# Designed miniproteins, single chains, continued (4): the designs that were tried, part 10

Each design is a single chain, and the fold is of that chain. pLDDT is the mean over its residues in the fold that is shown.

## One batch from the design tools (miniprotein)

Design m12320
Fold by ESMFold2-Fast:
Structure m12320 (fold): chain A 101 residues (1-101)
Amino acid sequence: SKLKEAEELFKEALKLLKEGKYKEALSKAMESIDIYLELGKYEKALEAALEFAEELVKEGKVNLAVVFLRGTARRLRVLGYDEMAEELEKRAEELEKLAEE
């Protein structure tokens, strides 16, 4: 039930984010993603990272979303999943451009 643990951690991360507890939310989101990566569920890790980043953007935490996406991309590159890492890096670059306008 490591998969269930990852899913519950991600739900808790989203709840903490809505409560403005950004540091705790990031910690839970990263723990969830690390479990997905350990299980070889790389697409679920990618989807979770993108979803969490979009929720950070909705809360006005654009710079935090960029840092989170780049951090997750680095982990994927270490594991050899360069294409998935590039997708997260592309989203981070798009958000950086929006924050400059």
Scores: mean pLDDT 87

Design m12321
Fold by ESMFold2-Fast:
Structure m12321 (fold): chain A 101 residues (1-101)
Amino acid sequence: SELEEVRAEILRLLRETRDLIRAGALTPEKIEEVLRRLDELIDRLRELAARHPEKRGELDELIGLIEAAKVLLREYARDPEATRDRAAARLDEIIARVEAL
C-alpha cells in the first residue's frame, strides 16, 4: 500500500541517518538534506490523512515521530561530539516506534 511504501521510506532514511551519526559522518549539509526529506515525508503523510481520514490517528502518530527526529537532528547539529551516543540511542527509539506501527 502507499502507506507501507512511505513507512518503509521513513525507516530507511532514519536508519541511514542513525548509522551516519554513529560513524561521525553526518555533515551539516547532510543534516539539512535529511531535514528537507523528512519535511517532504510529513507533507506526503498529511496528503494521505486528507484522502484517508480513517487512518488519521496512525498518520498523525507517524508525523509526530518524524517531528521528534527533526528536533533530535537539530540538537545533534549544535554539538555532534557531545550528543552522538544520545542522538543515536534516541533515533533507535523512534525507529522502534515507527516499526511498531
Scores: mean pLDDT 90

Design m12322
Fold by ESMFold2-Fast:
Structure m12322 (fold): chain A 76 residues (1-76)
Amino acid sequence: GAMRVARARVVVKAKEPLSPEELEKVKEVGERSAEAAVGAPADELPRLVRDATEEVKKVIGEKLEEVTMEVELEEE
């Protein structure tokens, strides 16, 4: 059957240490991106990761190394 996102967690890797304020903002962005991913078709994961990456980049810019999304999938 088709798969959808049951759970999601955004993991951010930075090139350098983040300030406490940057860490809190990245956490908020990650939580919003994870919430947006829940219920989405698995085929949309590349788009969801790209959108999450752009939102994190708005917060920490050049300090961003990568964004990954850890997901639990379920059948629709």
Scores: mean pLDDT 85

Design m12323
Fold by ESMFold2-Fast:
Structure m12323 (fold): chain A 98 residues (1-98)
Amino acid sequence: MSPEEREAVARQAIADGKALLDKAVESTDPVERSKLTTAALLWFSVAILEGSPEVLAEAIRTLDEAIEKVKNSPNLSPEEKEEIVKMLETARAQARAA
């Protein structure tokens, strides 16, 4: 894969992951929320594997925004907030280590 193709894939993965997290936070179904969150994390994993330093910085900013959105969600229980935030913080740490 060319460097340009890798960057395009990584940027699209961040966009897709963000869209899925936005849907997860708005979902009232715990099963749907879990599936959407898992799918989003898989997309962020693609971005971390393929990403340049600029793309990794964008992934970190997107994860930081998602963490704040989860913390402020009225539809999530305290336990769900803690678990989702922990998963997002783990992804953020992986992006920082890359």
Scores: mean pLDDT 81

Design m12324
Fold by ESMFold2-Fast:
Structure m12324 (fold): chain A 91 residues (1-91)
Amino acid sequence: TFTIIINITLTDGTQYTITLNMPSTISKDQFISQFQTGLNNAGLDSSTIDSITSSIGSQLSSTMSISQARGALKKGLQSVSSIQSVDVTLL
């Protein structure tokens, strides 16, 4: 199991930390489901969550390694207009 720590800063200065525990290989549907749950638990609003999940969905393959998922996550988050900065750490 790998731990992904995601730090998101929105354009209004609000900061969120999401922690995900994932296997070394994951499907797109499982990744989106776990990440969306993490965003909801962190307290992001539904419109921001929808924008994030849509953006990330376009970057994900049907099956991928955790490193590929991390890369897709970072790219997807960086393309969301309401996000000022993002940091993604893999442990």
Scores: mean pLDDT 82

Design m12325
Fold by ESMFold2-Fast:
Structure m12325 (fold): chain A 81 residues (1-81)
Amino acid sequence: SKLEEIEKLVKELLEETDEARRNEILRRIGELIQSIEDPEILKKALEILKKAAEESTDPVVKLYLMIAAHEVEKKLAEMEK
């Protein structure tokens, strides 16, 4: 599922030290978020992203995960109309 792919990519990102690979993972997470139309899956993705941001010690990774979480929050707000 897309949620399982996000969880896997987030875990890989937290353990990744190669900048090029890190950027690829970040791009894929963003693409998956944009492709999700199910609000229940988006809510679960938001929980995963927020938890990962809180657990991250890398400020760049933390910032991007926070940005990704914000994108999910915006999409959820638009869907609750």
Scores: mean pLDDT 80

Design m12326
Fold by ESMFold2-Fast:
Structure m12326 (fold): chain A 70 residues (1-70)
Amino acid sequence: ADELAEELLKKLEEKIENVEKQLEKYKDNPVISRVAEAELERLKELKEELERLKKEGATQSQIEDLAKKL
């Protein structure tokens, strides 16, 4: 369970970095910027939920359900 949570956290952090790079690259494109901002908020919410689940001693099933939202 902990190993799965750590791998998912790493994947979330990589996706957040990629979206932040897209946002910086396309900052002058209002459509792409808006979509990237929405995706960034979604990924940050998933990261917060994952950190909460880790602190509460989540089951592997709960972490797998969160991973499906990626």
Scores: mean pLDDT 81

Design m12327
Fold by ESMFold2-Fast:
Structure m12327 (fold): chain A 65 residues (1-65)
Amino acid sequence: KEKIYEAAVGKPVSEAVDILSDELGASEEFVSSLAMSVLERGRKVVTKEDIDRAFERLKERLEEA
C-alpha cells in the first residue's frame, strides 16, 4: 500500500496508471477504479484519497465473491 502511494500520489492519472501497471503489477480493475475516482472529482492528478477509495472498492468486490 505504501509503495502505491509513493508511486502514484501527485502524478497525472495516465502516468500513475502506467507506473502501477508496469512496476507494481496492479490489476486492471484497481487502475480503472483509481482513474474513475480522480475523474469524478474533476481532477487530473492522483491523491492519497483516490488510492484509498480504489482499495475500498476492491475489498467490497472480494467480500461479495
Scores: mean pLDDT 72

Design m12328
Fold by ESMFold2-Fast:
Structure m12328 (fold): chain A 98 residues (1-98)
Amino acid sequence: MELVELQEKTKINPEALKKVEEEVRKQQPAIDELVERVDAGELTGEDLRRLAEENRESNPFLALAYYTAAAQMDAGEGEAARERALELQKEVLKELEK
């Protein structure tokens, strides 16, 4: 029930949610490429988290994509990445509502 109460309190509207989905969808090819590069041994979950931190303020949707990829790649690093992804998602939803 916490999720429902949070949605009501943050005044998340359908247009704001669709904008988040559209921006994340635009990042999907980058997410897929990152997953392939990690599988090839070119990038680690730590590298993805660092890239996400660097992009958090300038491009939050890209940062969210990197955190999401890191969360799936490395179990130990993934927990922290998941928490940061959830927090950033809430922040971008609030900004889109304004």
Scores: mean pLDDT 64

Design m12329
Fold by ESMFold2-Fast:
Structure m12329 (fold): chain A 70 residues (1-70)
Amino acid sequence: TDQFQQRIDELTDQLRQSTTPQQMQDVVDRSNLLVQQLLLNSGPQSVIDRAQQVGQDAMVGYQELLLQQR
């Protein structure tokens, strides 16, 4: 549980440092893998929700950066 919370914090920091669509996509991919690992290990729903939220925020950032490149 604590290990997964640390990974979410790391993903949140990575998202804040992301400035390119590729970096945002990496956060999406990593958050999706973390969600899958939490589901396989019957992790707490609150931690799963946080991991999903980071992925959603990264996807929004990805789409916004793509619109800027139009």
Scores: mean pLDDT 82

Design m12330
Fold by ESMFold2-Fast:
Structure m12330 (fold): chain A 65 residues (1-65)
Amino acid sequence: MSEKEVVEAMKEGAKLFRERIAQKDTDGAARILEAMNDLSRAMLKGDEKAIEEALKRIDELKAAA
């Protein structure tokens, strides 16, 4: 798994979070923050499966936007 993929996902997550806050969608913003926190935790543990699951969740949240 490339570090570039994780960095891009975190960047996209941060952008989507800001967009949800601007739209006053606090529930949507909270879900994005949870997914980003899960990704960060998985990265710290080196848990490849957890990283893949967190990346998929961020992609799903992005697609729902």
Scores: mean pLDDT 79

Design m12331
Fold by ESMFold2-Fast:
Structure m12331 (fold): chain A 86 residues (1-86)
Amino acid sequence: SLLEEISALVDKLLSLLSPEDQAIVRSEWDAVVQAIRDKAPKTVLGMLVIAFLSEIYLQARRLDPETQKRVLELADEIGRLLRELL
């Protein structure tokens, strides 16, 4: 399923982050997944997705250039697929 494909990309992105930063991003992703399961309004889902992607972009700015590039490429693909899902 598309959600499983996105979850796999999120797991790959998380593997590039520190354990502390992984916990924050995982928490934001879990909120998105729960909102999808709960069939939350599109407005609520949109806000949670924005919060999730914003956290990734904020954390990416603190990474070394090679890791930052990989994280941003994964974030862009995740964002594209989330737009398709929603």
Scores: mean pLDDT 89

Design m12332
Fold by ESMFold2-Fast:
Structure m12332 (fold): chain A 71 residues (1-71)
Amino acid sequence: SKASTLAQAEMLREQAAALDTAIKRLEEQHKSLVKEGNEERAKEIEEEMKHYQELRDTLLKQASRLEKEAE
């Protein structure tokens, strides 16, 4: 149904918002690790951030598509 499709889109947007919160936490961790000179772990956090950014973008695109399909 249209309502179910819109509810699914809303869930995807909520998941994307949670990823934004996680990315901000990882950004702060990355800053601390760089200051400490822990290059190995800083690189790991950087890769994790990139992964979350890609997932967020995918979720937002999926949500937009579902919202358009529900019209």
Scores: mean pLDDT 89

Design m12333
Fold by ESMFold2-Fast:
Structure m12333 (fold): chain A 90 residues (1-90)
Amino acid sequence: SPEKEQALKDTVLGAIDSLLDLYKELGKEDSEIAKRVEKLKKELEEGKISAEEAAKRLIEVLDEAAKEFPEYKEIFEEWKKLIEELRKKA
């Protein structure tokens, strides 16, 4: 439904903003992961990709971020879980 797709989109955008804020705080705003996530945000906001495609790509990025910053793994796993639950409802 449009409402469920909007909820997925809003959740993905929120997770993107949180991840970008974290990378900025860690001095990693120019990293390859941060650049990928900024591009993903732009493509999703411009409607170039679906919320489902953005969710899939963000999950892959969160797995890579968890390997780079294992101390934040639990937070990344929670964001991933929320995204996956919303994908099942869309």
Scores: mean pLDDT 86

Design m12334
Fold by ESMFold2-Fast:
Parts: structure tokens; sequence; C-alpha cells
Structure m12334 (fold): chain A 75 residues (1-75)
């Protein structure tokens, strides 16, 4: 079904996104907290778009946090 196909596509994209983010984080020095936060922020914004259709690209950390709070409240 179209729904099952869409779900498999989203799951595949999320797995690739998670792998990419973790690989980038693992390549950084442990002390590079700021760069790790930037990678996590980007990954979260992409995950929001894939799962919920929310375009969080270009949002600040504070704006992204607000979007996450609203999504969590709706779940």
Amino acid sequence: SAEEERRREVERELQELEREALERIAALPESDTEAKRAILKEAVARALKLYFGIDASGLSEEELREVLRKVAAEQ
C-alpha cells in the first residue's frame, strides 16, 4: 500500500540520517560540544520534516526547541 511504502521510505531516510549524524559526531573531538550540538540540531530538524512534515530548516536552537515542545504536547 501507499502508506506502507511511505513508512518504509521514511524509516530508510531516518536510518541514513541517524547514521550520518552519529558518524559526524564520532569524527569530532570529545571537547567539540558546539559542533556536536549543531549536528544534532540539523538531524532533529530533518527528522521533524520526515515524520511530521514540519519544515524546521533555518530555525534557531530556541525556535527548534519550541517546535519540539509543541510536537511532544500533541503526541
Scores: mean pLDDT 75

Design m12335
Fold by ESMFold2-Fast:
Structure m12335 (fold): chain A 97 residues (1-97)
Amino acid sequence: SMSPVERIAAALLADPIAAPVLEIPSLSDLPNLLDIVENPVSLSTIQRRIDEGKITTPEELLAELEKMLENLEKVYGKDSPVTKAARALVERARSLL
């Protein structure tokens, strides 16, 4: 059976609201991405870190999702659709703890 962190991550990945944050934007779409954010994080990078055993608790998962949200606020602004999607995923993750 899946661990608690794997179950929460699977629920977030299955949520249609996750689509805008599944992958890090390409540099062709955002050429200044690395000037704004040193370590870009997407839902797929978080899933990889879970698979590698680097995120083992729901609380660690929530912290990484909050870091993703902070990065997206810097790149797109607080009121962008992408940032709002990330914020909804953070709140959903909190409800599943």
Scores: mean pLDDT 82

Design m12336
Fold by ESMFold2-Fast:
Structure m12336 (fold): chain A 100 residues (1-100)
Amino acid sequence: SPVQQILAEMKRLLAGSEALLGMAKELAKKYGATPEQKKILEEMERLVDEMRALVAAAEAAIAAGTLTVAQAQQQLARVKELYNRIVDLALEFEKMMAEG
């Protein structure tokens, strides 16, 4: 199913986002975190939570038979935007930790 393939891609991006957040949290535990680094972690957590909600909503809509391919593609585009923002924040966090 095209909508199920799109959902699988959304779930892949969510898993990658959760892995990046997990890595950042482990670095914060090992080295400590400044207030600025904590703000990056909080923003990453917020974006991961938003992505998780979008994936859950898409999964529910597919189960209900209400999600069109076009709607699924729009949701995937939003998930990709969130993923790119999480990647940028993770890179910023890693750079700050490496320099501290």
Scores: mean pLDDT 90

Design m12337
Fold by ESMFold2-Fast:
Order: structure tokens, then C-alpha cells, then sequence
Structure m12337 (fold): chain A 108 residues (1-108)
């Protein structure tokens, strides 16, 4: 029936959107990891890397749950936070504290 065909198309389109979102997330993760690669302070670099990886994992979970707008929001905020950390020369401790606050905002 036409209804069954429309349902099948909607399921396929949802899967395509999820796969594209996951691909875009992996590209964003790669760009963020590249942006921090020039940081000479190994402790700062490791804290930013941990933050980026945690957000990537959380965003993958949200995408798989169909929560694409929430995944997009946390990725965009992460880009902003990483940019600010680099521009302001934040310490490893300051990065860790900002990450902790961001995690609380996402998880209540």
C-alpha cells in the first residue's frame, strides 16, 4: 500500500539523517582535535582532548536517540568553548572546571 511505502521511506530518511549527522560529528571532532594539536602545554592539550572526546561520545548517543538538535547544540557550544580556551590561554585547571560546569548543564 501507499501508506506502507511512505512508512518505509520515512524510516530510510531517518537512518540517512542519523548517518549524515554522525559523519558531520566525526568531521567536527577531527577539526577540533587538529585545532588543539599546536598547543605546547601537554596538560592543557590533554584536558581539551578529553573534553572534545566526551562531547563527541555524548553527541553520538543523542544522534542515535534521534535528538539531532540537542547533539548540534552541544557540538556548537564545544566549538565555542575550545576556541575561547585557546584564545584566552586557559590553564588545564580552568579548562577542567569549565568542562565540569558544561557536563552539569547537559546532565542536570
Amino acid sequence: SERDRRIGEAIRNKRINEELALAMLELSRGVLLTSISTIEDEKRKKELEKFIEWVAEKARELIREGRLEEAKKIVLETIKMVDEAIDKGLSAEEIRERFREFEKEIEE
Scores: mean pLDDT 83

Design m12338
Fold by ESMFold2-Fast:
Structure m12338 (fold): chain A 83 residues (1-83)
Amino acid sequence: MPSEEERREAIREAEELFEKGLKEAEKEGEELSIESEEERRRGILIIAGNLLVDRYIKENPEASDEEIRKLIEELREWREKQL
């Protein structure tokens, strides 16, 4: 599991990416329906989880598929606990 600091940094980066994604979608004429703060929070946490997995793979190129799968499962549990 990534550290508390790494998870907080990933959330901040994910928030910026989520807001940029919404602005880009609007600019390209795509409508993104974010109907609740809960949906927005879920989207941000999914992005944060993906950033943490990507970082782990880059830092650990020899990591097994099972190690990556376990990280993904731990991050999913973390995400559910944040909601």
Scores: mean pLDDT 76

Design m12339
Fold by ESMFold2-Fast:
Structure m12339 (fold): chain A 100 residues (1-100)
Amino acid sequence: SQEKLFELFLEGYEGAKELSKGSDLTLENEPNLEVFPVEKLLTALAKGELSSLPMSEEDALKFLGLFAYLFSKDYNIDENVLLNLVKNGDYQSLLDLYKS
């Protein structure tokens, strides 16, 4: 269910938001973002091939949430744009935005 995926994503997103209070976290210095290539995750999500990845659905979506929060913050991207793309399962548009 896309609703379930969005809930897992929001857990990662809100978790990153709380961790950023009192810490200087960025896309470049967050260690959890170095464990897996974001582009590979977004490509797998866009193709519906999440099961091909060496990680659980929960871990993948929470990781995406952490990425999306820092991406929004560091590049001044409107939070509502990122949230709506994931809510709608539009991972291709999110990938295209990341690559721009």
Scores: mean pLDDT 79

Design m12340
Fold by ESMFold2-Fast:
Parts: structure tokens; C-alpha cells; sequence
Structure m12340 (fold): chain A 83 residues (1-83)
């Protein structure tokens, strides 16, 4: 679920020893929480669908949405492997 994925990201950030990885994951978590607040569930969608929905969030342009969708899709696949 989206809620379980959010918990996964929070835990991964807490355990990360790399400041760059922490910053990237924190940016992703912030984005997912903004989407959730807007009523958008990104979890389990294709990378293309995630990009389209991310573009609906204020302050996210198409290029940033593409970057975030790629990162989101990667992290969701890693999360799914740990289930």
C-alpha cells in the first residue's frame, strides 16, 4: 500500500549513512506526502502514469516529474522485493 511504502522510505532515510542518498530519498518522501495530501495515490502505477500525476503537484515541472517518477519507480521495485 502507499502507507507501507511511505513507512519504507522513512525507515530507509533513517538507516542511510550517505547524506546524498538521504537528501534524494527525503525529496521523494516529501513529494509522495504532497501527492497523498492532494488525494493522489502514486503507488503501484507505471512510471509514465506516476510522471503524469506528479506534474499535477504545484511546483513540479515536467522535467522534475520525470526525474521523480524514475526514482519513485526504482524505490517501489526495491520495496516490493523486500516483501
Amino acid sequence: SQEEFIEYLEEKIRKSKDPKERAELASLLYTVLLAKEAGIDLYGLSEEEQKELLQKIPGIDEERAKELAKLLYKEEKEFEKEK
Scores: mean pLDDT 83

Design m12341
Fold by ESMFold2-Fast:
Structure m12341 (fold): chain A 70 residues (1-70)
Amino acid sequence: SKEEEIAEEMAKVGIKEAERKYNEEKLPEGELSAIAQLKAMEKGDELGASTVAKNRAILEVNEYVKKLVS
C-alpha cells in the first residue's frame, strides 16, 4: 500500500543515519534511536505521512537500532 511504501522510505532514511552515526561515533542505543527517529520524521513530513505510517517507521527504526548495537 502507499502507507507501507511511505513508512518503508522513512525507515530507510532513519536507519541510514543511525548506521552512519554508529560507525563514526559509536553512540549508545538511546541516542541513535533519537537521531534516527528525527531523520525518519523529517522524511515523513516531506512525504505527508499519516500517523499510521509514522508509527510503523518508528517501530522499524527502533528494532533495527537495537539489533545494530547488540
Scores: mean pLDDT 86

Design m12342
Fold by ESMFold2-Fast:
Structure m12342 (fold): chain A 98 residues (1-98)
Amino acid sequence: MMSEEEIKEIEEKILKEAEERKKELEAKLSEEEKKKLEELIKKLDEMIAEMLKAGVPTSEMLQKINEFLESIENPNIRELVAIYAGEKILELFKEKRK
């Protein structure tokens, strides 16, 4: 089984790569697209919070998040929202281990 230290190292690497990719994608967005991104992130946060409150299984939560991502027409915004969703999911797994 992976040690706590190995899991932490993997999580830190994923978060670092996600942060670098977010900066690259955000630099390509117009001010209008950045506002749309903020709106979509807020909707994602509300959706995840509602599913957690309702006790929805992780597999069903991931399916709902994927359906939401597929509804996003702009590929750069979709990728940014997907990265934010991935970071949220990693934090949820981290909290469950405490």
Scores: mean pLDDT 77

Design m12343
Fold by ESMFold2-Fast:
Structure m12343 (fold): chain A 80 residues (1-80)
Amino acid sequence: PIIVSEEEVEQAVERLKQQIEKLKNSDLPKEEKIERLRKTKKLIEEAIKYFESLGDEKAAKMFQEALEEVEKVIKEIEEE
C-alpha cells in the first residue's frame, strides 16, 4: 500500500488550487474552461473517495475544501 503523508496531501491540494486559478484567469473559451474544471472536479472527487477508503478524514476534508472551490469557480464562469 502507498502511504501519502499529510505534507504530500497539502501540496497536492495547493497544486489543485493553483490549477483552478490558472483556468479561471486563462483566455480560453468559456466552454473549454468549464470542461477542464469539471475534469479537475472529477479528480478531486476521486481523491476524496480514496482517502475516505483509507480512513484519512483529515485528507478527505482538505480535498473537500478544494471541491467547494472548483464548484464555486465553475458557477462563476457559467454566470459570465
Scores: mean pLDDT 81

Design m12344
Fold by ESMFold2-Fast:
Formats: structure tokens, C-alpha cells, sequence
Structure m12344 (fold): chain A 88 residues (1-88)
């Protein structure tokens, strides 16, 4: 589902850029999709608010277009950025 892809894509950002474990990244990603404040999550999980905002943007863009999330999970951040840019 688009929601599962959004959680996985956001969690990948939190692992790779935030240094969270996969379990904690998935927890934080689910809270982001539930509407939790990025600043609150940054404080709770000890990560940069910039990283949490990036994860939120990835989740929101994946919900609009699953190909963004698929590209990010494949490690193709450039392709994900290009798909996002085409929607601007």
C-alpha cells in the first residue's frame, strides 16, 4: 500500500540520515504519518529536525506517488528527487 511504502521510505531517511535503528525509524515514521510534530519527534528520538522534516516530505510525496517511495527504497535518491521535481 502507499501508506506502507511511505513508512518504509521515511524510515530509510531516519536510518541513513538520522542514525536511528530500523525499529525506532519505523516507529517515528508511523508517528509522522499520524500527524506528529516533526520538532517533537526530533527531540523524542534525538535526531535533527531537518532530518525528520525530510522524512515527512518523503512520506507525503510517497502517499501522492508510490514511485517516489520505490525509488528511495532502491537507493536511487536522484530518481526520487526527479519524480518530485516533475510534480512542482
Amino acid sequence: SAEELAVKAAAKVLVEQGGLSEEKAIEAARKLLEGEDPAKLAEEYGVSVITVRSAKAVAENTLKDEEVGKALLAGDEVKAAMIYAERL
Scores: mean pLDDT 76

Design m12345
Fold by ESMFold2-Fast:
Structure m12345 (fold): chain A 83 residues (1-83)
Amino acid sequence: SLDEMERAALPLIKERFRELGREAGVPEEVIELTVELAEAQAAGDAEKAAELAEKLQAFPPEELEKANRAAVEAGRRAYEEVS
């Protein structure tokens, strides 16, 4: 299932996201908040996920868009590596 693939790929997605986010010039705080949000979502911690999402919304949309593009590419690479 997709959820099983996501759980299996999460460590690799986090590693690739940090690499790609740094290369794209995403602020380190945005990178780490995004990783923590992914971990909270994977753990089913809805309260922590909501708090982290609110913190991310305080950043400029341009930085969040860079982080989003890095996360999409990280997921793509991680799934290719585990498939």
Scores: mean pLDDT 80

Design m12346
Fold by ESMFold2-Fast:
Structure m12346 (fold): chain A 100 residues (1-100)
Amino acid sequence: SKEVLREIVEEVVAEARELVKKNPEMPVEDLLNLTLKRFEEKLQKAVDEGKISPEEAIKAHEKFLEIGDELRELAKKENLSVEEVLELLERRAREAVEEL
């Protein structure tokens, strides 16, 4: 199941990188909202396909929501760009999977 969670993080981060390339001036809030929605969608699909348990999906979703809240506050305090937020999101999400 850790392999499935790593794949989800890699896919969501890759999608986010393409989004940021096309929309470099997008609000950080929009990046975080879209990314968290994609994590939720991919976690639900993995549960539906029997690749991870509902419990694992809930734990991963809770961790990703915590990361989203942390990065939202950090971006406001430090006036981070969307590219800087994406780099932090990738690092924090990869770390979170190792804790699960």
Scores: mean pLDDT 88

Design m12347
Fold by ESMFold2-Fast:
Structure m12347 (fold): chain A 76 residues (1-76)
Amino acid sequence: MIDEKEVTKALILMTAAAGIANGDPVGAVKKVIELASKLEDKELQLEILTFAQDMARRAGDEEAVKLAEEAIKKAK
């Protein structure tokens, strides 16, 4: 039950990490937003989106950070 949500979270975040490693932080964040939007758990959505924003900041991509910020605002 709870483990299924943690597995889903890990898979989404791994997808983001792979996209950033391939030099596409914007595409990675867009995919995370799409996958997170399918989750009914708003708290889990916010956790995932916040982590994606942190990953975008570490990658130094302002456009990716802005996309994550807008998604977080919409999820609140």
Scores: mean pLDDT 78

Design m12348
Fold by ESMFold2-Fast:
Structure m12348 (fold): chain A 90 residues (1-90)
Amino acid sequence: ELKKLEQKAASLHAAGGILEAGARFAEAHPDVFSEEEVRALYRAAAELYEEAARLYEEIAKLTEGEKAEEYKRLAEELRERARELEERAE
């Protein structure tokens, strides 16, 4: 069902955002968090964004017109964001 895919994609997108915020917070507190812990959080956020992007692409194929274009743009933005976070995790 399309609605379930949309809910799952939105949830993964939100979860990715929470982990990214957590990674940035950890990075700002090197006295508490190790570099390995910071990298693990950035990597986890990137993985969630990649999964959300994949689902947004699937949703775009199941929709038409402007809505499909919006989901394609979301997928592209999340892939670029995931790539940036993956670089930070290296």
Scores: mean pLDDT 88

Design m12349
Fold by ESMFold2-Fast:
Structure m12349 (fold): chain A 63 residues (1-63)
Amino acid sequence: SLRDEYLRELSKFIRELSEKLSQDETDLATVRMVEELRAGLEEGKSVEEIRERLEKIREEFLK
């Protein structure tokens, strides 16, 4: 399902961020990414659009 594909993308980003950030920053990034997934599911966004949104959040936290 699209939900399962979204969760797969989320898992990949969270794994990387947990290696590179503190627990508190990882938790903040996770909250933002989960809200983007929820909004994307409600709006019918593609997996590619969700990936782009998650990549933007990743880049904000890793800069």
Scores: mean pLDDT 83

Design m12350
Fold by ESMFold2-Fast:
Structure m12350 (fold): chain A 98 residues (1-98)
Amino acid sequence: SVQEELLKELEKLLEEESKLEGKKITLEELKEQAKAEADTVETARLVLLILEGEILRALDERIERLRKLLAESTDEESRARAEAEIARLEELRRRAEE
């Protein structure tokens, strides 16, 4: 599902950010906390809606970062990878808005 793809993408985005800053990722802690507090189907749905909002924000931030890297990079391979990743993330965001 799109929600599952978005959660996996958030995990990847947080891993990339953590690697750049040398900090550990806390996504698993957020997932465990959300599960522990979701005691009903309605609560679980509300938590997922909040997570979707955070994921879309993270996608937008990652796309912007990649665009800056593309503008500043002189390495053709890095540019090609950044362009491909931007296209992939933009498609995922488009699907999430449907």
Scores: mean pLDDT 64

Design m12351
Fold by ESMFold2-Fast:
Structure m12351 (fold): chain A 79 residues (1-79)
Amino acid sequence: ADLERLREHLDKAVAALPKELQEEAREHADRLLEAVERGDKEAAVEALRKFGEIVLKSGSPEAIKHAAEAADILARILA
């Protein structure tokens, strides 16, 4: 359930980004999900940091909202 919700919010955040940023953000989202599936907490946190940097630089309120939800879900998964 939490992994599915994490994927959904990452997907929505990427979709809300300018087209030019979507590919780079998707790469970090994919790395984040892979790290979670492997149980690699350090890699998951680093991927989220890189993803968040792109989202914040975009200035998209919708992308920022969904990225924040993804961060909250990840924190629960890693607890």
Scores: mean pLDDT 87

Design m12352
Fold by ESMFold2-Fast:
Structure m12352 (fold): chain A 73 residues (1-73)
Amino acid sequence: MSPELQEAVERVKEKLAAAISDPERAARTVATVEEVARAGEGDPQAQALLRRAATASVDEAERAVVAVYLLAS
């Protein structure tokens, strides 16, 4: 994964975790984002969605992660 994409994924993880009050749920969400990002590594659409999610609202970032999950499925 490129350094810029890794930074984008880290920002998405931080953003979504910060929006979740339950530490266990936050940790599970971070793990899901990491798994989805790895599954999408070969897909330019998935990579573009993750890069955009890094600077988007929490709602848009959540939808982007779901979209990447569906592309990787």
Scores: mean pLDDT 79

Design m12353
Fold by ESMFold2-Fast:
Structure m12353 (fold): chain A 120 residues (1-120)
Amino acid sequence: MEESLRFARELGREFIDKLLRNNGVSDEVIENMSDNERSELMDNLLKIEFSGDEEALKNLIGMIKKLLEKGIPVSSLESLFKLLADQAEKMGKYDVAEKLRSIISQSNEEAIKTLEEILK
């Protein structure tokens, strides 16, 4: 019974990882996240896409800020910044979308400051 439950958890993790990759999250980002953080990232992405959840957008921006603070380069998060900018634009948050798009050309330190401005 325990072996079957462990197998089901492993399959669930692989499924989440595949969904994250399909949504432009790089393997480097996925490898730097715990199983709980991967699940939280997916939950927030779904809430943003299906309901335009502003708190889910802020939560996901906070998670990205933590990844940058851990030393993950902006270039590894480029697809995720583009995805979030597109979602912010769909939500009518044009100022947030513009700031997220500007991060792609920024250093990690500049990107962290830009994300802090969005989270205020």
Scores: mean pLDDT 76

